# Designs tried in a protein design run: designed miniproteins, single chains, continued (4). Part 81

Each design is a single chain, and the fold is of that chain. pLDDT is the mean over its residues in the fold that is shown.

## One batch from the design tools (miniprotein)

Design m14810
Fold by ESMFold2-Fast:
Structure m14810 (fold): chain A 78 residues (1-78)
Amino acid sequence: LSDEEKQAQADAIPAEVQERVQELIERAAAAFHAGNLDEAVAYLREATELLLAALTDPAFQAEVQAQADGLIAQIEAA
């Protein structure tokens, strides 16, 4: 998928889902800064699961999952 195709699919996600994902990412960042790595990972996993459920393209779902797995691995290594 091109970056433009990925952006178009991301823009098609319902606003309510986008808001919830953003809230969970903010909570993950706050937990990470507080040193609560397990909570940061839990919030990121919840955000990823919600985002994947909103996506309809399997290729984009696979890419989102790979990006999330990479970010979680970086947090767990911190």
Scores: mean pLDDT 79

Design m14811
Fold by ESMFold2-Fast:
Parts: sequence; structure tokens; C-alpha cells
Structure m14811 (fold): chain A 68 residues (1-68)
Amino acid sequence: TKNVSIIVPSDYVGNVIDLINAKKGEITSNETKGDKALIQASIPEDQMDNFSSELKSITKGQAQLIVQ
């Protein structure tokens, strides 16, 4: 699994959580500050390319993805 940090507008938090669960990932942290949220998760390595592509699509390119 890969550890990832995701920064998104708070409006997209639910969609991002649903995506992580759909890719069999685990959410390790979810912090909201103002209109942004920082979500930390573990994603299976074989799902990473698809996850990255879908994350960009569902957030209209507003998600920032950091792979550890």
C-alpha cells in the first residue's frame, strides 16, 4: 500500500472518501480547516494510477495529491 495525502475543497470530502473506499483504501486521517480538507489514506499500489486519475476527475482538478 501507498500512503497518500490529499488536499481538497471541503465540498469534495464525501466524494474523495467514497473513492478511497471504492479502491479498497483505508482512511487514516481527515482534518478540515476552513474550506479545505486534508485527507490521509493508504491505497493499494495496484490501484494508484486509477485512483489518481479518478481523483482529478471527481474534484474537477482541484485535488492536490501527495504520494509518500
Scores: mean pLDDT 83

Design m14812
Fold by ESMFold2-Fast:
Structure m14812 (fold): chain A 89 residues (1-89)
Amino acid sequence: SVDEAVAALLARFEAGELTAEQFFEGLRAVEAQTQALLADPSATPQQVRDATVAALRALLESFGIDTSGLSDDEILAAVQRAAAALLAR
């Protein structure tokens, strides 16, 4: 679930296994990829969405989060909630 994925990310942050810098650097890399795709006039909104979600899944998995049970919308929600929680601290 989204709540479990967010809790797992925050637990890794609290354990020192993941830094806020590493998390936000990863998000910035995904954002840069998304902006490059948006600059391509041949790219459809669906292709941009699919590539962005795939990159976010890979990022979460690199942090040791199992994404196999999460939908694309749940991946986006988990990342947004984790980012908001880290920024609020």
Scores: mean pLDDT 85

Design m14813
Fold by ESMFold2-Fast:
Structure m14813 (fold): chain A 73 residues (1-73)
Amino acid sequence: AKAEAEELRAQGEEYADKGSEALEAGDYEAALEHYEQAIELYEKAVSLDPSDRKAVSNLVAAKINKVAVEIEK
């Protein structure tokens, strides 16, 4: 399922964007929840297509952003 992996990556990107928006607004709880959703979606995308370097890169970035939110609290 390449098409399924691509759709999951796209959904993860939407949640990662929402996480960044919440972080900029100082809403750490919303930012954390959105990054956690992005991580779950990217993990599913990588599971379906481990060769998608973009999905792997996005997963790592989302995990780093989640840690950054935890530090800012």
Scores: mean pLDDT 84

Design m14814
Fold by ESMFold2-Fast:
Structure m14814 (fold): chain A 96 residues (1-96)
Amino acid sequence: PAPTRSTMPPFLLSRSATEEVWAVTLRPGEPAVLTFPRVPTEIELFDEEGRLLAVLREPSGSIEYRGTTISYELKGRTLTLSADRELRLLVRARYA
């Protein structure tokens, strides 16, 4: 196995009364954990180019993107994301 790389935590890009947008870097074996201030009414995943990949409405699932499997789990205000390959995503959480 390769030497340990520096972990990049999720980075908040913007916040308003109704939404947050986060930049997330995923690596194999390194899940990203996002904790929102409230339970979101909708969570959307985008690629680095701003293309919509998925709308998360189930408590857990997986998304296929360019030969990569992205897995997610929603528990209240917490979203856990993992991938089988290194990639960067945007996460948009919306609130009522």
Scores: mean pLDDT 78

Design m14815
Fold by ESMFold2-Fast:
Structure m14815 (fold): chain A 59 residues (1-59)
Amino acid sequence: SLEDLEKEAETLKEHSREQVLKLIEMAREADAAGRPKASQLALEWAKRAIESAKEVEAR
């Protein structure tokens, strides 16, 4: 869910957190505008950004 992704983003370092939160915001805006496919794409990008940030942080 969006809430789960937001909680995940909060565990990230500032720069990565900002990028992920922007993608989640884009998903919310797309959903509100009636663009479910665009919302889904933004969520997919957010999930990928979280994975990448965690890989970098794991070192």
Scores: mean pLDDT 79

Design m14816
Fold by ESMFold2-Fast:
Structure m14816 (fold): chain A 91 residues (1-91)
Amino acid sequence: SYSSTGDEDEDNLVKGFIDKFKKDPSLELVKEFIDLLETFDEETKKKIIEALVKNIKKLDEETKNKFIELLKEVQKESPSEVAEELLKLLE
């Protein structure tokens, strides 16, 4: 994409989250990120979800499985459409 508006910011947001998650994989970090995603409009939300799924699938098996486990806990404690869609795309 030759347009660096939006897509670059979305990629930077996802990369920032992944970097933090690799250093400190926690339920709170995942929950904060899901809560942040729910504040965006549907189009932006879908783009971030797609970028996140793509980046999560590139992670090692242990880190990817840990993210899925924590995402299931987030969905169990506080059901959200974002968490549900992420689980559907990752499972």
Scores: mean pLDDT 78

Design m14817
Fold by ESMFold2-Fast:
Structure m14817 (fold): chain A 120 residues (1-120)
Amino acid sequence: ALEELLRLQERGRRLTREIAEEMVERLAEALGLDEEARERLRREAGGVFVGYELIAAVIRVALEVGVPEERIIEALQTIFGMKEEDARFVIETVRELLEEDPEASVGEIADRLVEALAKR
């Protein structure tokens, strides 16, 4: 029934959110974030799905609170399985976008990441 399909889709969204929340906590530990920065990351990542939107939120917060690039790279490698080259490229892409538009949304950052990676 349609109602059962909608319930399964909602459960899928909740499971994705729970996975994203677990990844956020692991990323906060890997990045060495204090409690204030962890709360910022939880807010930025809140309601986003795993994938480029979560990656965008994590990098944005890490750059805003001044996490060293090498620590961000290590976290992206450990949590998302990224190669060092891809992690550096993703961080640089987010940094360039934020220099052009400091108010860019997580969605706009994610869209830029998808476009930039597709051109590789």
Scores: mean pLDDT 74

Design m14818
Fold by ESMFold2-Fast:
Structure m14818 (fold): chain A 92 residues (1-92)
Amino acid sequence: MDLTVLLLSGEVLGTPVGGAIVQLPDGSALVALSAPTEEALEAARRALEAAGAETVSEFVDGGRHVLLMRFPSLEAAIAAAEAAGLAVSAPG
């Protein structure tokens, strides 16, 4: 299965945030973000929701806060991530 994956990196509220955008077979996109603080992820979640994202899940894994969100398209996910101050790049 050939999925488009883009890497996310940057800072939210002075806190390093990392993650990925994955294009799903239906043309929608999943955004996964992780940060060491809940406050950074909540700020990112609010920005992404304002851009049309739906929150799928939020949890703590290995001492990091993790957020999963869904966008109607890959283009919407990229635009929203960049608007939130995150850099979008190819994995290699």
Scores: mean pLDDT 81

Design m14819
Fold by ESMFold2-Fast:
Structure m14819 (fold): chain A 80 residues (1-80)
Amino acid sequence: KIEEIREVASKAEVKERHEEVAKMVGVSPELAAKVLTVREELGSSASLEEIGEALGVSKETVRRVLIADGVLEIKRAVSA
């Protein structure tokens, strides 16, 4: 089924992105993944403090993960 193949490919790509973000920030890939997932679920209007409270991390950690993800996205866009 096309959706299953797409899901597997997308999952691998997302995992690699989370690992890169984690390396840039100095956190675990699981934490980077959780920060990005919670931010997507709450939307762009969610504060850094709200995301931090949901995950039990500081707002500074959340901010650095989001900045690293944005930098990686820009690098990928420039490379394409």
Scores: mean pLDDT 71

Design m14820
Fold by ESMFold2-Fast:
Structure m14820 (fold): chain A 74 residues (1-74)
Amino acid sequence: MLSDEELLESYRKLLEILIESLKSQGYSAEQMIAIINSVTRWAIEEVEKATGNKELVERLEELTREAIEKIKSL
């Protein structure tokens, strides 16, 4: 079973892979942000239902915001 820290690291790596995949396919920053928001909203809701851990949910939301900010700076 993954620890919370292992889950957060896996989530960060998956976000990086998704962003690079979308970038390589020629998606715009706006399109990438829309796709990431849609996918991550669903994933975070599932984690909240499975764990009830609000702090973990808040940390996942922070990682998502950091990823979106990085896309905007490109």
Scores: mean pLDDT 82

Design m14821
Fold by ESMFold2-Fast:
Structure m14821 (fold): chain A 97 residues (1-97)
Amino acid sequence: RQRVTYRNPATGEVSPTSVDAAVGDQFEVLEVDPEDPRLVKVRSLATGEEFWAGVADEYVDKVKPGMVLEVVEIADGHLTLGALEETGIRLLKEAVL
C-alpha cells in the first residue's frame, strides 16, 4: 500500500489529493466532471476516501457513475484503474488515475 496523488479539478491546478491504495483495491465512480469529462470523482470501497482522477481519452465517455474500477497498477505515484462491469465480461485496463 502507498499514498498516491492526483490533480484537483475543482481548483483547475495540480493540487495533490492523496489516497491510500494497493493493487486490487476497488473504487466506485461517483461523478464525471461536466466541464471536463476526462475528470472523474471516485471513492475507495476500502477506506471511503474520495478523489478526482484522470481518465485516458479513449475511455472518457465509457466511465460512468456507479461503475467499479480496480487498481491494476501503481507506478510513479499514480494509479492505473481497470473498469469492472457488472457482468465481468469486459475490463477497461488503460484508464488511469
Scores: mean pLDDT 60

Design m14822
Fold by ESMFold2-Fast:
Structure m14822 (fold): chain A 57 residues (1-57)
Amino acid sequence: DDSTRRALRLGEEATRRVDDFTEWGRRNSHDPNSDRDRDRGIRDVEDWLLGRVDGLR
């Protein structure tokens, strides 16, 4: 089904984005500004996901 295919693609993209963010967090965990950078990164990922979910139609 077309909707299933789109959902699968979104899931793969979301997983890749989360993996990228997790890797970034691992490499930048020693930054003294890590808390603010982490919060911003989480918000950016959430905003991106919400935008994609809205476009799933």
Scores: mean pLDDT 67

Design m14823
Fold by ESMFold2-Fast:
Structure m14823 (fold): chain A 68 residues (1-68)
Amino acid sequence: SNEEDGRRAEEAGRRAAEAGEGAAAQTSSYMAKLSGNKEGGLRAAEATREAGHEVGAEAGRRSTDKYG
């Protein structure tokens, strides 16, 4: 039941992909999935917590504006 942690880890991956290409995003998301939003997921989310917050908000707006 770590939906938010999973989402944040995914957002971190998106941010990493944007800055470090898809490889970084895959690594971030992969580690989060392996830990199931525990130690690995928390670390990944924490590392890009602020960045993910900003990018997540922008991505959300993009999705709403584009898909909604």
Scores: mean pLDDT 54

Design m14824
Fold by ESMFold2-Fast:
Structure m14824 (fold): chain A 76 residues (1-76)
Amino acid sequence: SMKALKEELYQRADEMVKEVEDFLADPSFSKEEKRQALDLAIAQLREWIAQSSGLLKEALEYTLKQLEEIKAKFEA
């Protein structure tokens, strides 16, 4: 169903956000390495959004918004 597909896409988005937060909390990586990885992830999401449509695009835009909020907190 469309509802099940939407739930799955947003659940995968939330999992990706959590993996990024876990990576940023890992003391094994430098602040510069974390910044570079976050910037690359945001750039990749923007490319995927440009090539996507419908529910997938909406889920990717949701993911991008979450990562941009994480970046704002990281740079503060």
Scores: mean pLDDT 87

Design m14825
Fold by ESMFold2-Fast:
Structure m14825 (fold): chain A 77 residues (1-77)
Amino acid sequence: MDQQAQQLIDQARQHLQQGRTAFQQGDYDTALQHYRQAIDYAVQAIQLATDQKLRDEASRLAGEAVRGRNETIAAKK
């Protein structure tokens, strides 16, 4: 389970980074897609992780992705 959780954490980080890059470029639709994927991967990692450090990391990534999503939604208005 922890190997799978680590893989999901890595995916969440990658999508979070891609979401931030798209946001900086003004590509808000692409940013939203990446932030949503980052949230989904991070939530799955929380559910699978048996190691508290992995759960904490996944929770941090989920929070950052939610913040990025909300900021992007506000910018699109």
Scores: mean pLDDT 87

Design m14826
Fold by ESMFold2-Fast:
Structure m14826 (fold): chain A 63 residues (1-63)
Amino acid sequence: SLIEVSNELNKLLREMDDEERDQLGEAAKEASKQGITGWGDIDRYLLEAAKKIREEKEKRELS
């Protein structure tokens, strides 16, 4: 559901550092440039972007 997507995104945001949040901010700008409208679609886009940002950080920490 949209509520579950928003809750998961908010949970990730609380766990993110400033660099990760800045990267997510750039993803939000990109979604806007691509014409992604509707809060549910934006939340899903940002959730996917947040997960990719976290995976990239984890790879750097393990390297």
Scores: mean pLDDT 77

Design m14827
Fold by ESMFold2-Fast:
Structure m14827 (fold): chain A 148 residues (1-148)
Amino acid sequence: SHVERLAKAIAEKFKGKKILIIGPTGAGKSTLAKELRKYHKDVTEIDGSDIVSSLELAELIREADVIILLVDATLGYTPEVERLLSLIIKHAKGKPVIVLGNKIDRPDARVESAEQIVERLREAGLPVLYQFISFRTGEGIEELIESL
C-alpha cells in the first residue's frame, strides 16, 4: 500500500529513533502508526482529542527524536492543531518535525491552512519537512519519500 511504502521509508530514515505521531482525530495517525510499527520499534501515537495532560504530552515531545504532525487538509489549522503546535514549539527544541497534510485527494482540501502551521514551526527555529499527501490515492507519497 502507499502508507506501507511511506512507513518503510520513515523507518529507514529514523532507524533507532523515537517517533512521535501527533494530530487531531481522523487525520490518519492510526493508519500510519500501524504500518510504521511493522518496521519500527519506538512509535508513540497521540490523538489531539485524547485526555492527555499538557505535562504528559510535553514529556512525550521531549523524549521523541522526531515528531510527525499529521493534519487533515479538509479541516486545516483547527483549535486542536493550535494546541498541539504550541506544545511542540515550547518543548521540541530543535528536533525535526514532519508536517503531513493528509486527504489532499478530497475536493474540499485547503492547502493554505497548512502553510501557517509550517511558518509557525520554522519561526520557532524547528527544522520542518512539509508535504501534502493522500493515504487513499498515494498522492504526494513519492515526493515525501524523496525529501526524507
Scores: mean pLDDT 83

Design m14828
Fold by ESMFold2-Fast:
Structure m14828 (fold): chain A 64 residues (1-64)
Amino acid sequence: SIQQQQYDVMRPIYITMTRQMSRMVSDQDQQDFINDIINSLRSMGIPQNDINDMRNQMDQVRQS
């Protein structure tokens, strides 16, 4: 599927992002980091549904 192909391409980026978040001590810093990424994706014209899919894919990497 297109989502699986997107995941495979993005996986190294998600791993880097989750490593950066794991170095953050506060929940607030992690939320700010996620919000900055979401705002950047929106400014690039990426639809909210695609942003939600990317967030879910990142969480999948974080949990594995």
Scores: mean pLDDT 72

Design m14829
Fold by ESMFold2-Fast:
Structure m14829 (fold): chain A 92 residues (1-92)
Amino acid sequence: MKKKEVEDALKRGEEARRHLANVQQGRAVFADPVARDSLADAYAERIAEELGVPVTDELREKAYSLVQQTLDDEIRRAQEEIKKAEEALKKY
């Protein structure tokens, strides 16, 4: 077993765990109704400004759904990277 391969796998595991923690913390903030509504409004306003359209309730709901889906996808990706790092360590 090469020491560098073990060190690289450990570093990847730590980075993946830190990423997962950051994404989970972000999702927890978004799960708060007050923070969620504030965040959805901010994203809807940014999209509306870039497209030159008014901010509508439909746009706010779409912004909420997009943020929630993105956070769920990032959590899943981080969990997969943690699993890969743990499996790499078990192999050696």
Scores: mean pLDDT 76

Design m14830
Fold by ESMFold2-Fast:
Formats: structure tokens, sequence, C-alpha cells
Structure m14830 (fold): chain A 68 residues (1-68)
């Protein structure tokens, strides 16, 4: 189960993938999500980076399961 903050990062990642038509983020798209979390949630850059990494890991695991 994701925390509300991790869920927000997950949703932002999914939205970026939908907008770009890819199943992966570029480094710039990842930075955009980190900046959004810093601005909207008042997180430090390091906190936002950790949350994004956790959400990316969860999404990657989900994609592997869907590919079976």
Amino acid sequence: MLTPLEQKAYDLIKQKMKENGRAALTPKEREDIINTLVKEEGLSREEARIIVQKAEYYLSKEQVEKAK
C-alpha cells in the first residue's frame, strides 16, 4: 500500500507517461515531478527524490507483473 504522498508521485508519473506516450520517464520529466512535489507538498528536494524513487519502483514492479 502506498502512502498518500507516494500515491501522488505515482499518479504524476502515470500522467507524464500518458502525456508523452511512453512507459518511461526522461530525466527532465523526473525533475518536473520532483519540483511539483517540492512546490505542492513543501518537501525538500531529497525527500521528493526518495518518494519519486519509491513510486517508480512500485510502477516498475507493476509493469513486470502486467507483462506476464
Scores: mean pLDDT 77

Design m14831
Fold by ESMFold2-Fast:
Structure m14831 (fold): chain A 90 residues (1-90)
Amino acid sequence: SFLEKVEKLVEEFLEKMKKAKSVEEVIEEIREFNEKLGELADKENASIEQKNILKEINDLALELYEKVLEGVPIEEALKEFEEKFKKILE
């Protein structure tokens, strides 16, 4: 399903973020994640509702990016991202 593909992308993103060794690597992973979300929308011919879900996830990725730039510990920022992502899928 569409949601299973979204969950898979988020799972891969979180694993890569946990392995990132620098702020530059974190920024690169966020950029690639947003690109993959856009590709998923195109491949699945996403509905308006599905595009809204992807937009909420993009907004979470932007929040994560801003927190990392502000010096919030990556583990804390990722925990908040994961908690908010679960609410989107409800």
Scores: mean pLDDT 85

Design m14832
Fold by ESMFold2-Fast:
Structure m14832 (fold): chain A 79 residues (1-79)
Amino acid sequence: DKKLELQQELSLKLLPLVKEALEKGISEEEILKLIEESLRENGIEASVEDGSLTVHKLPESQEQVDKIVEEFRKRLEEL
């Protein structure tokens, strides 16, 4: 399924940014909230509950994936 492949690619692209943020001392809760905000701003429904991110909608395009990654990166830089 192409949408599942896009979701996997999104996860793989976000992972190094998450690791860098954790190494800089940003909390896991803050990181998850920034991912949630980046997803929601780009039309993907998501929620954070009990320290876990749940994604309610799969990505529809490569452009959407790339925009989410860039948005998350920018939000991390603003901290």
Scores: mean pLDDT 82

Design m14833
Fold by ESMFold2-Fast:
Structure m14833 (fold): chain A 85 residues (1-85)
Amino acid sequence: GPKIFELTITKPDGSRATVVVSESDTLADVARKIEEATGLPVQGVLAILRQLGLDPNAKVTLEDLKRLAEGLERYTGYKVEVKEI
C-alpha cells in the first residue's frame, strides 16, 4: 500500500494536532488537512508552499513534508514533526 506519514503540529499556545497523510495525497490535500486540524487557512498554507517553491499538485514525499514543516515554523510559529508510520 502507499506510505503513510504523520504530522504532529504544536501551536504557540502548546495545543497539539495530528494530521495523517498518504503519499497518494497532494500537498494541496495536506494544506486542507492542516486547516481542518488547526484552523490555519488553506490559502495560508498554499502561500507557504509557493514561498518554498513546492508544487501544491505534487504527490506527498517525506522530504517535501519536512520542508513544509520548516516553512510552517518560519511563517506561523507552529512546530511540526514529521514521521513515516
Scores: mean pLDDT 87

Design m14834
Fold by ESMFold2-Fast:
Structure m14834 (fold): chain A 68 residues (1-68)
Amino acid sequence: ALEEAEARGRAAMERIRRRADEVARAHPEELAAIKDHAGLVARMGELLRQGRPMEEVAAWGYAMVRAV
């Protein structure tokens, strides 16, 4: 059902948000270097090329969006 899918989506978003907070604490200098959308897109591309799990890439994206 849609409600069950939404519950799973919310749980995934909670994991992503927690990981994004961890990334912000662990890598403040890397996030500080991202000053615009172009830098954010470039970093996302690097993470995707490294083959990182999608939730990890999403967590970095969340942290980077908040930094830009």
Scores: mean pLDDT 75

Design m14835
Fold by ESMFold2-Fast:
Structure m14835 (fold): chain A 78 residues (1-78)
Amino acid sequence: NEEKIDLLEEQISSLPEDSAKKGALLFELGKLLAEQGKNEEAIEYLRRSIAIFEASKSESETVKELLEEAKKLLAELE
């Protein structure tokens, strides 16, 4: 659902928070799309999520775990 994606991106743009939250939302959207069988779209969002997490350099254990899960899911869909 493109409307949902656009809404989430607007929310992130209006928040004074780092890119890690955007990465997490893109990962959730990638998981949702993969669950619906939309593998090509899921791959695109997972790649974007991974890029954001790697760029953020967050020391958060949660971000590190999400990055690992996103990479694993991406490998399974490719």
Scores: mean pLDDT 72

Design m14836
Fold by ESMFold2-Fast:
Structure m14836 (fold): chain A 90 residues (1-90)
Amino acid sequence: SLERLIEKVIEDTRRALDAGLVDEAVSNLTAAAILAFPDDEEVRKLAEEVLKHRHDKQQTIEYLRKIAEKLRDKHPELAELAERVIQALE
């Protein structure tokens, strides 16, 4: 099911963070956001910007912060996870 896939990708993101695999955590977090909100064009665009600018730390952090803010009310768990990824990048 889609819900089970989202839960798995969220867990994969947490495992990547715990292992210090920050680039993998960024990729998994963006995938989780897109899967959780497939009809939200703004979430998709923000995730695409994160992936496009992944070699630019400042840009990656900026777009991840926008994802966290967008998801804060809609999916608090994903928003908190985005904030953890930002902290790992800083």
Scores: mean pLDDT 87

Design m14837
Fold by ESMFold2-Fast:
Structure m14837 (fold): chain A 118 residues (1-118)
Amino acid sequence: SEKEREERLNQAGDLLSQAGKEAVEAVKKLLEEAKEKISEEQAREAKRVAEATAGAAVSAAMDGIEKGLSAEEIKERVAGVVEEGTREIAEITGDEELAREVGKLLRDKMSAAIDKAY
């Protein structure tokens, strides 16, 4: 029913928004641990990109759920958004391994939330 659809979309939105916030906090901690490898300016810009990437990933996932896409199709869309953000973080930091770890945190948190929404 329409009411059941609205309730599912609201629950999914809450799960995805929370996962995005948790992913950003985990990335902030990872960047703090990398403070000896990257400058304060690089850390600030990487945090900004991670926050923008998480927001875009949440939006992409919510759009996918609203359109009735499968969990796997939504995960693929989220992975694409995260890969773009990961590339920018690698360029900012000059550290491909650090960027890969950031991307993994974002993807893992979003994938878990998508699975809970289904």
Scores: mean pLDDT 88

Design m14838
Fold by ESMFold2-Fast:
Structure m14838 (fold): chain A 72 residues (1-72)
Amino acid sequence: SALKQQGAAIMQAELAAGLDPEQFLDELREAAETHEFSDEQKALIEGGLAALAEAYPELAERAREVLAAIKA
């Protein structure tokens, strides 16, 4: 998906710019409880979380849990 690739590219740029991956996951998890995401937003987020998990394998489980909550 082009949107997943775009999400991955945005995440890679944000991480390089100093985004805190743990804070990002905490904020996204909180948003998942209160917000409905569009299919386009879900694709962008899936790509971004995949890129985050590749950069920080220790956060891969947490990223998977957040994605599951968003897709529910």
Scores: mean pLDDT 87

Design m14839
Fold by ESMFold2-Fast:
Structure m14839 (fold): chain A 94 residues (1-94)
Amino acid sequence: SIEENRQQQLSFTQQLLEELLKIPEMKELTEKLQQLMNEALKNGDLETLNQIQAVVTLAYELHKEGKDAEGVLKAFINSKDPDGIYEEMKKLLS
């Protein structure tokens, strides 16, 4: 069901957030993302939840590749412009 898919996606996002919390230089930014995720969950803000999932996934992948994961998290938190961030980060992943 749609609800089951949503729960699986939230679980996956939460696991990635926990992995990012283990990285000292990203801890503060990741904690801010967790706060945003909790607020989005309370408000049923599916757009923000989808944006957080995408940003967290991208940041984790960039970190694995030794690329600028902090920049992605900072840009999302400060600007709320994930579309611009995703296009630039896709170029770095290619």
Scores: mean pLDDT 77

Design m14840
Fold by ESMFold2-Fast:
Structure m14840 (fold): chain A 99 residues (1-99)
Amino acid sequence: SSRRTQVQNVRDIMIQSVDSFSQQVYNTDGITMPPPDTLLQQSSNRLINDINKDGISHMTTQQILDFVNKKIQTTSNITDQLYYRGFKSSINSVLSYRN
């Protein structure tokens, strides 16, 4: 029960990290509100769906970290690399909070 809640929290933090990153990119370009069908929004939605399909919600925190590290090493898409690096930072924050 408690371990299952813990895995769900890590997944939700990863999703929030994608949203935060997208907002920061749009604000840097002087865009105050992201367009609904931008390439960045499409990449964000695709990435979140791919993460959910890979069953991350059933992984331990260490398995999620290993998965994210593998994606950073193997992904050729720069936007996806930046999102996975953001996820790694969020996972490390969760790990630091427990220690």
Scores: mean pLDDT 56

Design m14841
Fold by ESMFold2-Fast:
Structure m14841 (fold): chain A 95 residues (1-95)
Amino acid sequence: MLEELEEKIRKYIEENYDNLELDKATIEKIKKLAEELYKKYGIKELSQEELEELEKAVELAKETGDEKYKEKAKILTAFLLERAIKIAEEVFKEK
């Protein structure tokens, strides 16, 4: 799951790099937001099992609107943003 997601994000960034209107300032703001969310929720070392649980919680949050599951959705979003930023930085260095 995580590897598939990373590959999908990497391909998206590589294919659309020249069309992405993400300036350095915007990337830094997204990175800072992800770091703040990680600091608050301590999600830097999520396992594959924890990621699967969070994805299921996001689906349930959409169906029920439960605040508890919405909180897990925020955690998943923060994790995905950090992964996306790391991949973007690697692709940027390669170009």
Scores: mean pLDDT 57

Design m14842
Fold by ESMFold2-Fast:
Structure m14842 (fold): chain A 57 residues (1-57)
Amino acid sequence: SLLDNLSPTVAAVLRAEAHRLFGLPLSTSPAEVAAVLREHGHERAVDSLLAAAESYL
């Protein structure tokens, strides 16, 4: 999936954001982080980060 192929930088940003806002462990998978962010209405931020990652690949 797209989340399985995220650059380490994008994955780290998603983990840091989830840790900061929701207290999720930094070891949480990018897919789980994206799900939590979407669940709380941050879906545009996740989609923007994924689109940016694809643009650089």
Scores: mean pLDDT 68

Design m14843
Fold by ESMFold2-Fast:
Structure m14843 (fold): chain A 99 residues (1-99)
Amino acid sequence: DALKRIEELVETLRKVAAEVHRRGLEEREAIRLLKEALGLEPREEDSAEDAAAALGARLAEILGDPELAEKARAGDREAQLKAVEEALELLRPKAEALL
C-alpha cells in the first residue's frame, strides 16, 4: 500500500527533522542523517541536491512510477517536485479524516 509506505516515510522524516533540531546539526550532518534514514550509504561529497534526489526517487518508487524515480535520481528537480506533490495528494484524505 503506497499510502502506508508514504506515511512511514513521513514519520521517518519527522524524526530526522526533530533530531537535527534537537542536536543543532549543520546541513552536512542533516544530509547524512537523512540518507541513513532512507537506507542509503552517506558519502562525504553528498549535497542538499543529492539528498533531494534520493528523497524524490524514494517517493516515486513508493508511488510505483519507475520513470519518475529515474528522473528524480538523475537530478531532475521537476520530477522531484512532482513526486513530492503526488505523495502529499495521496495523504490529503487521511489528513482530512483526522480533523
Scores: mean pLDDT 78

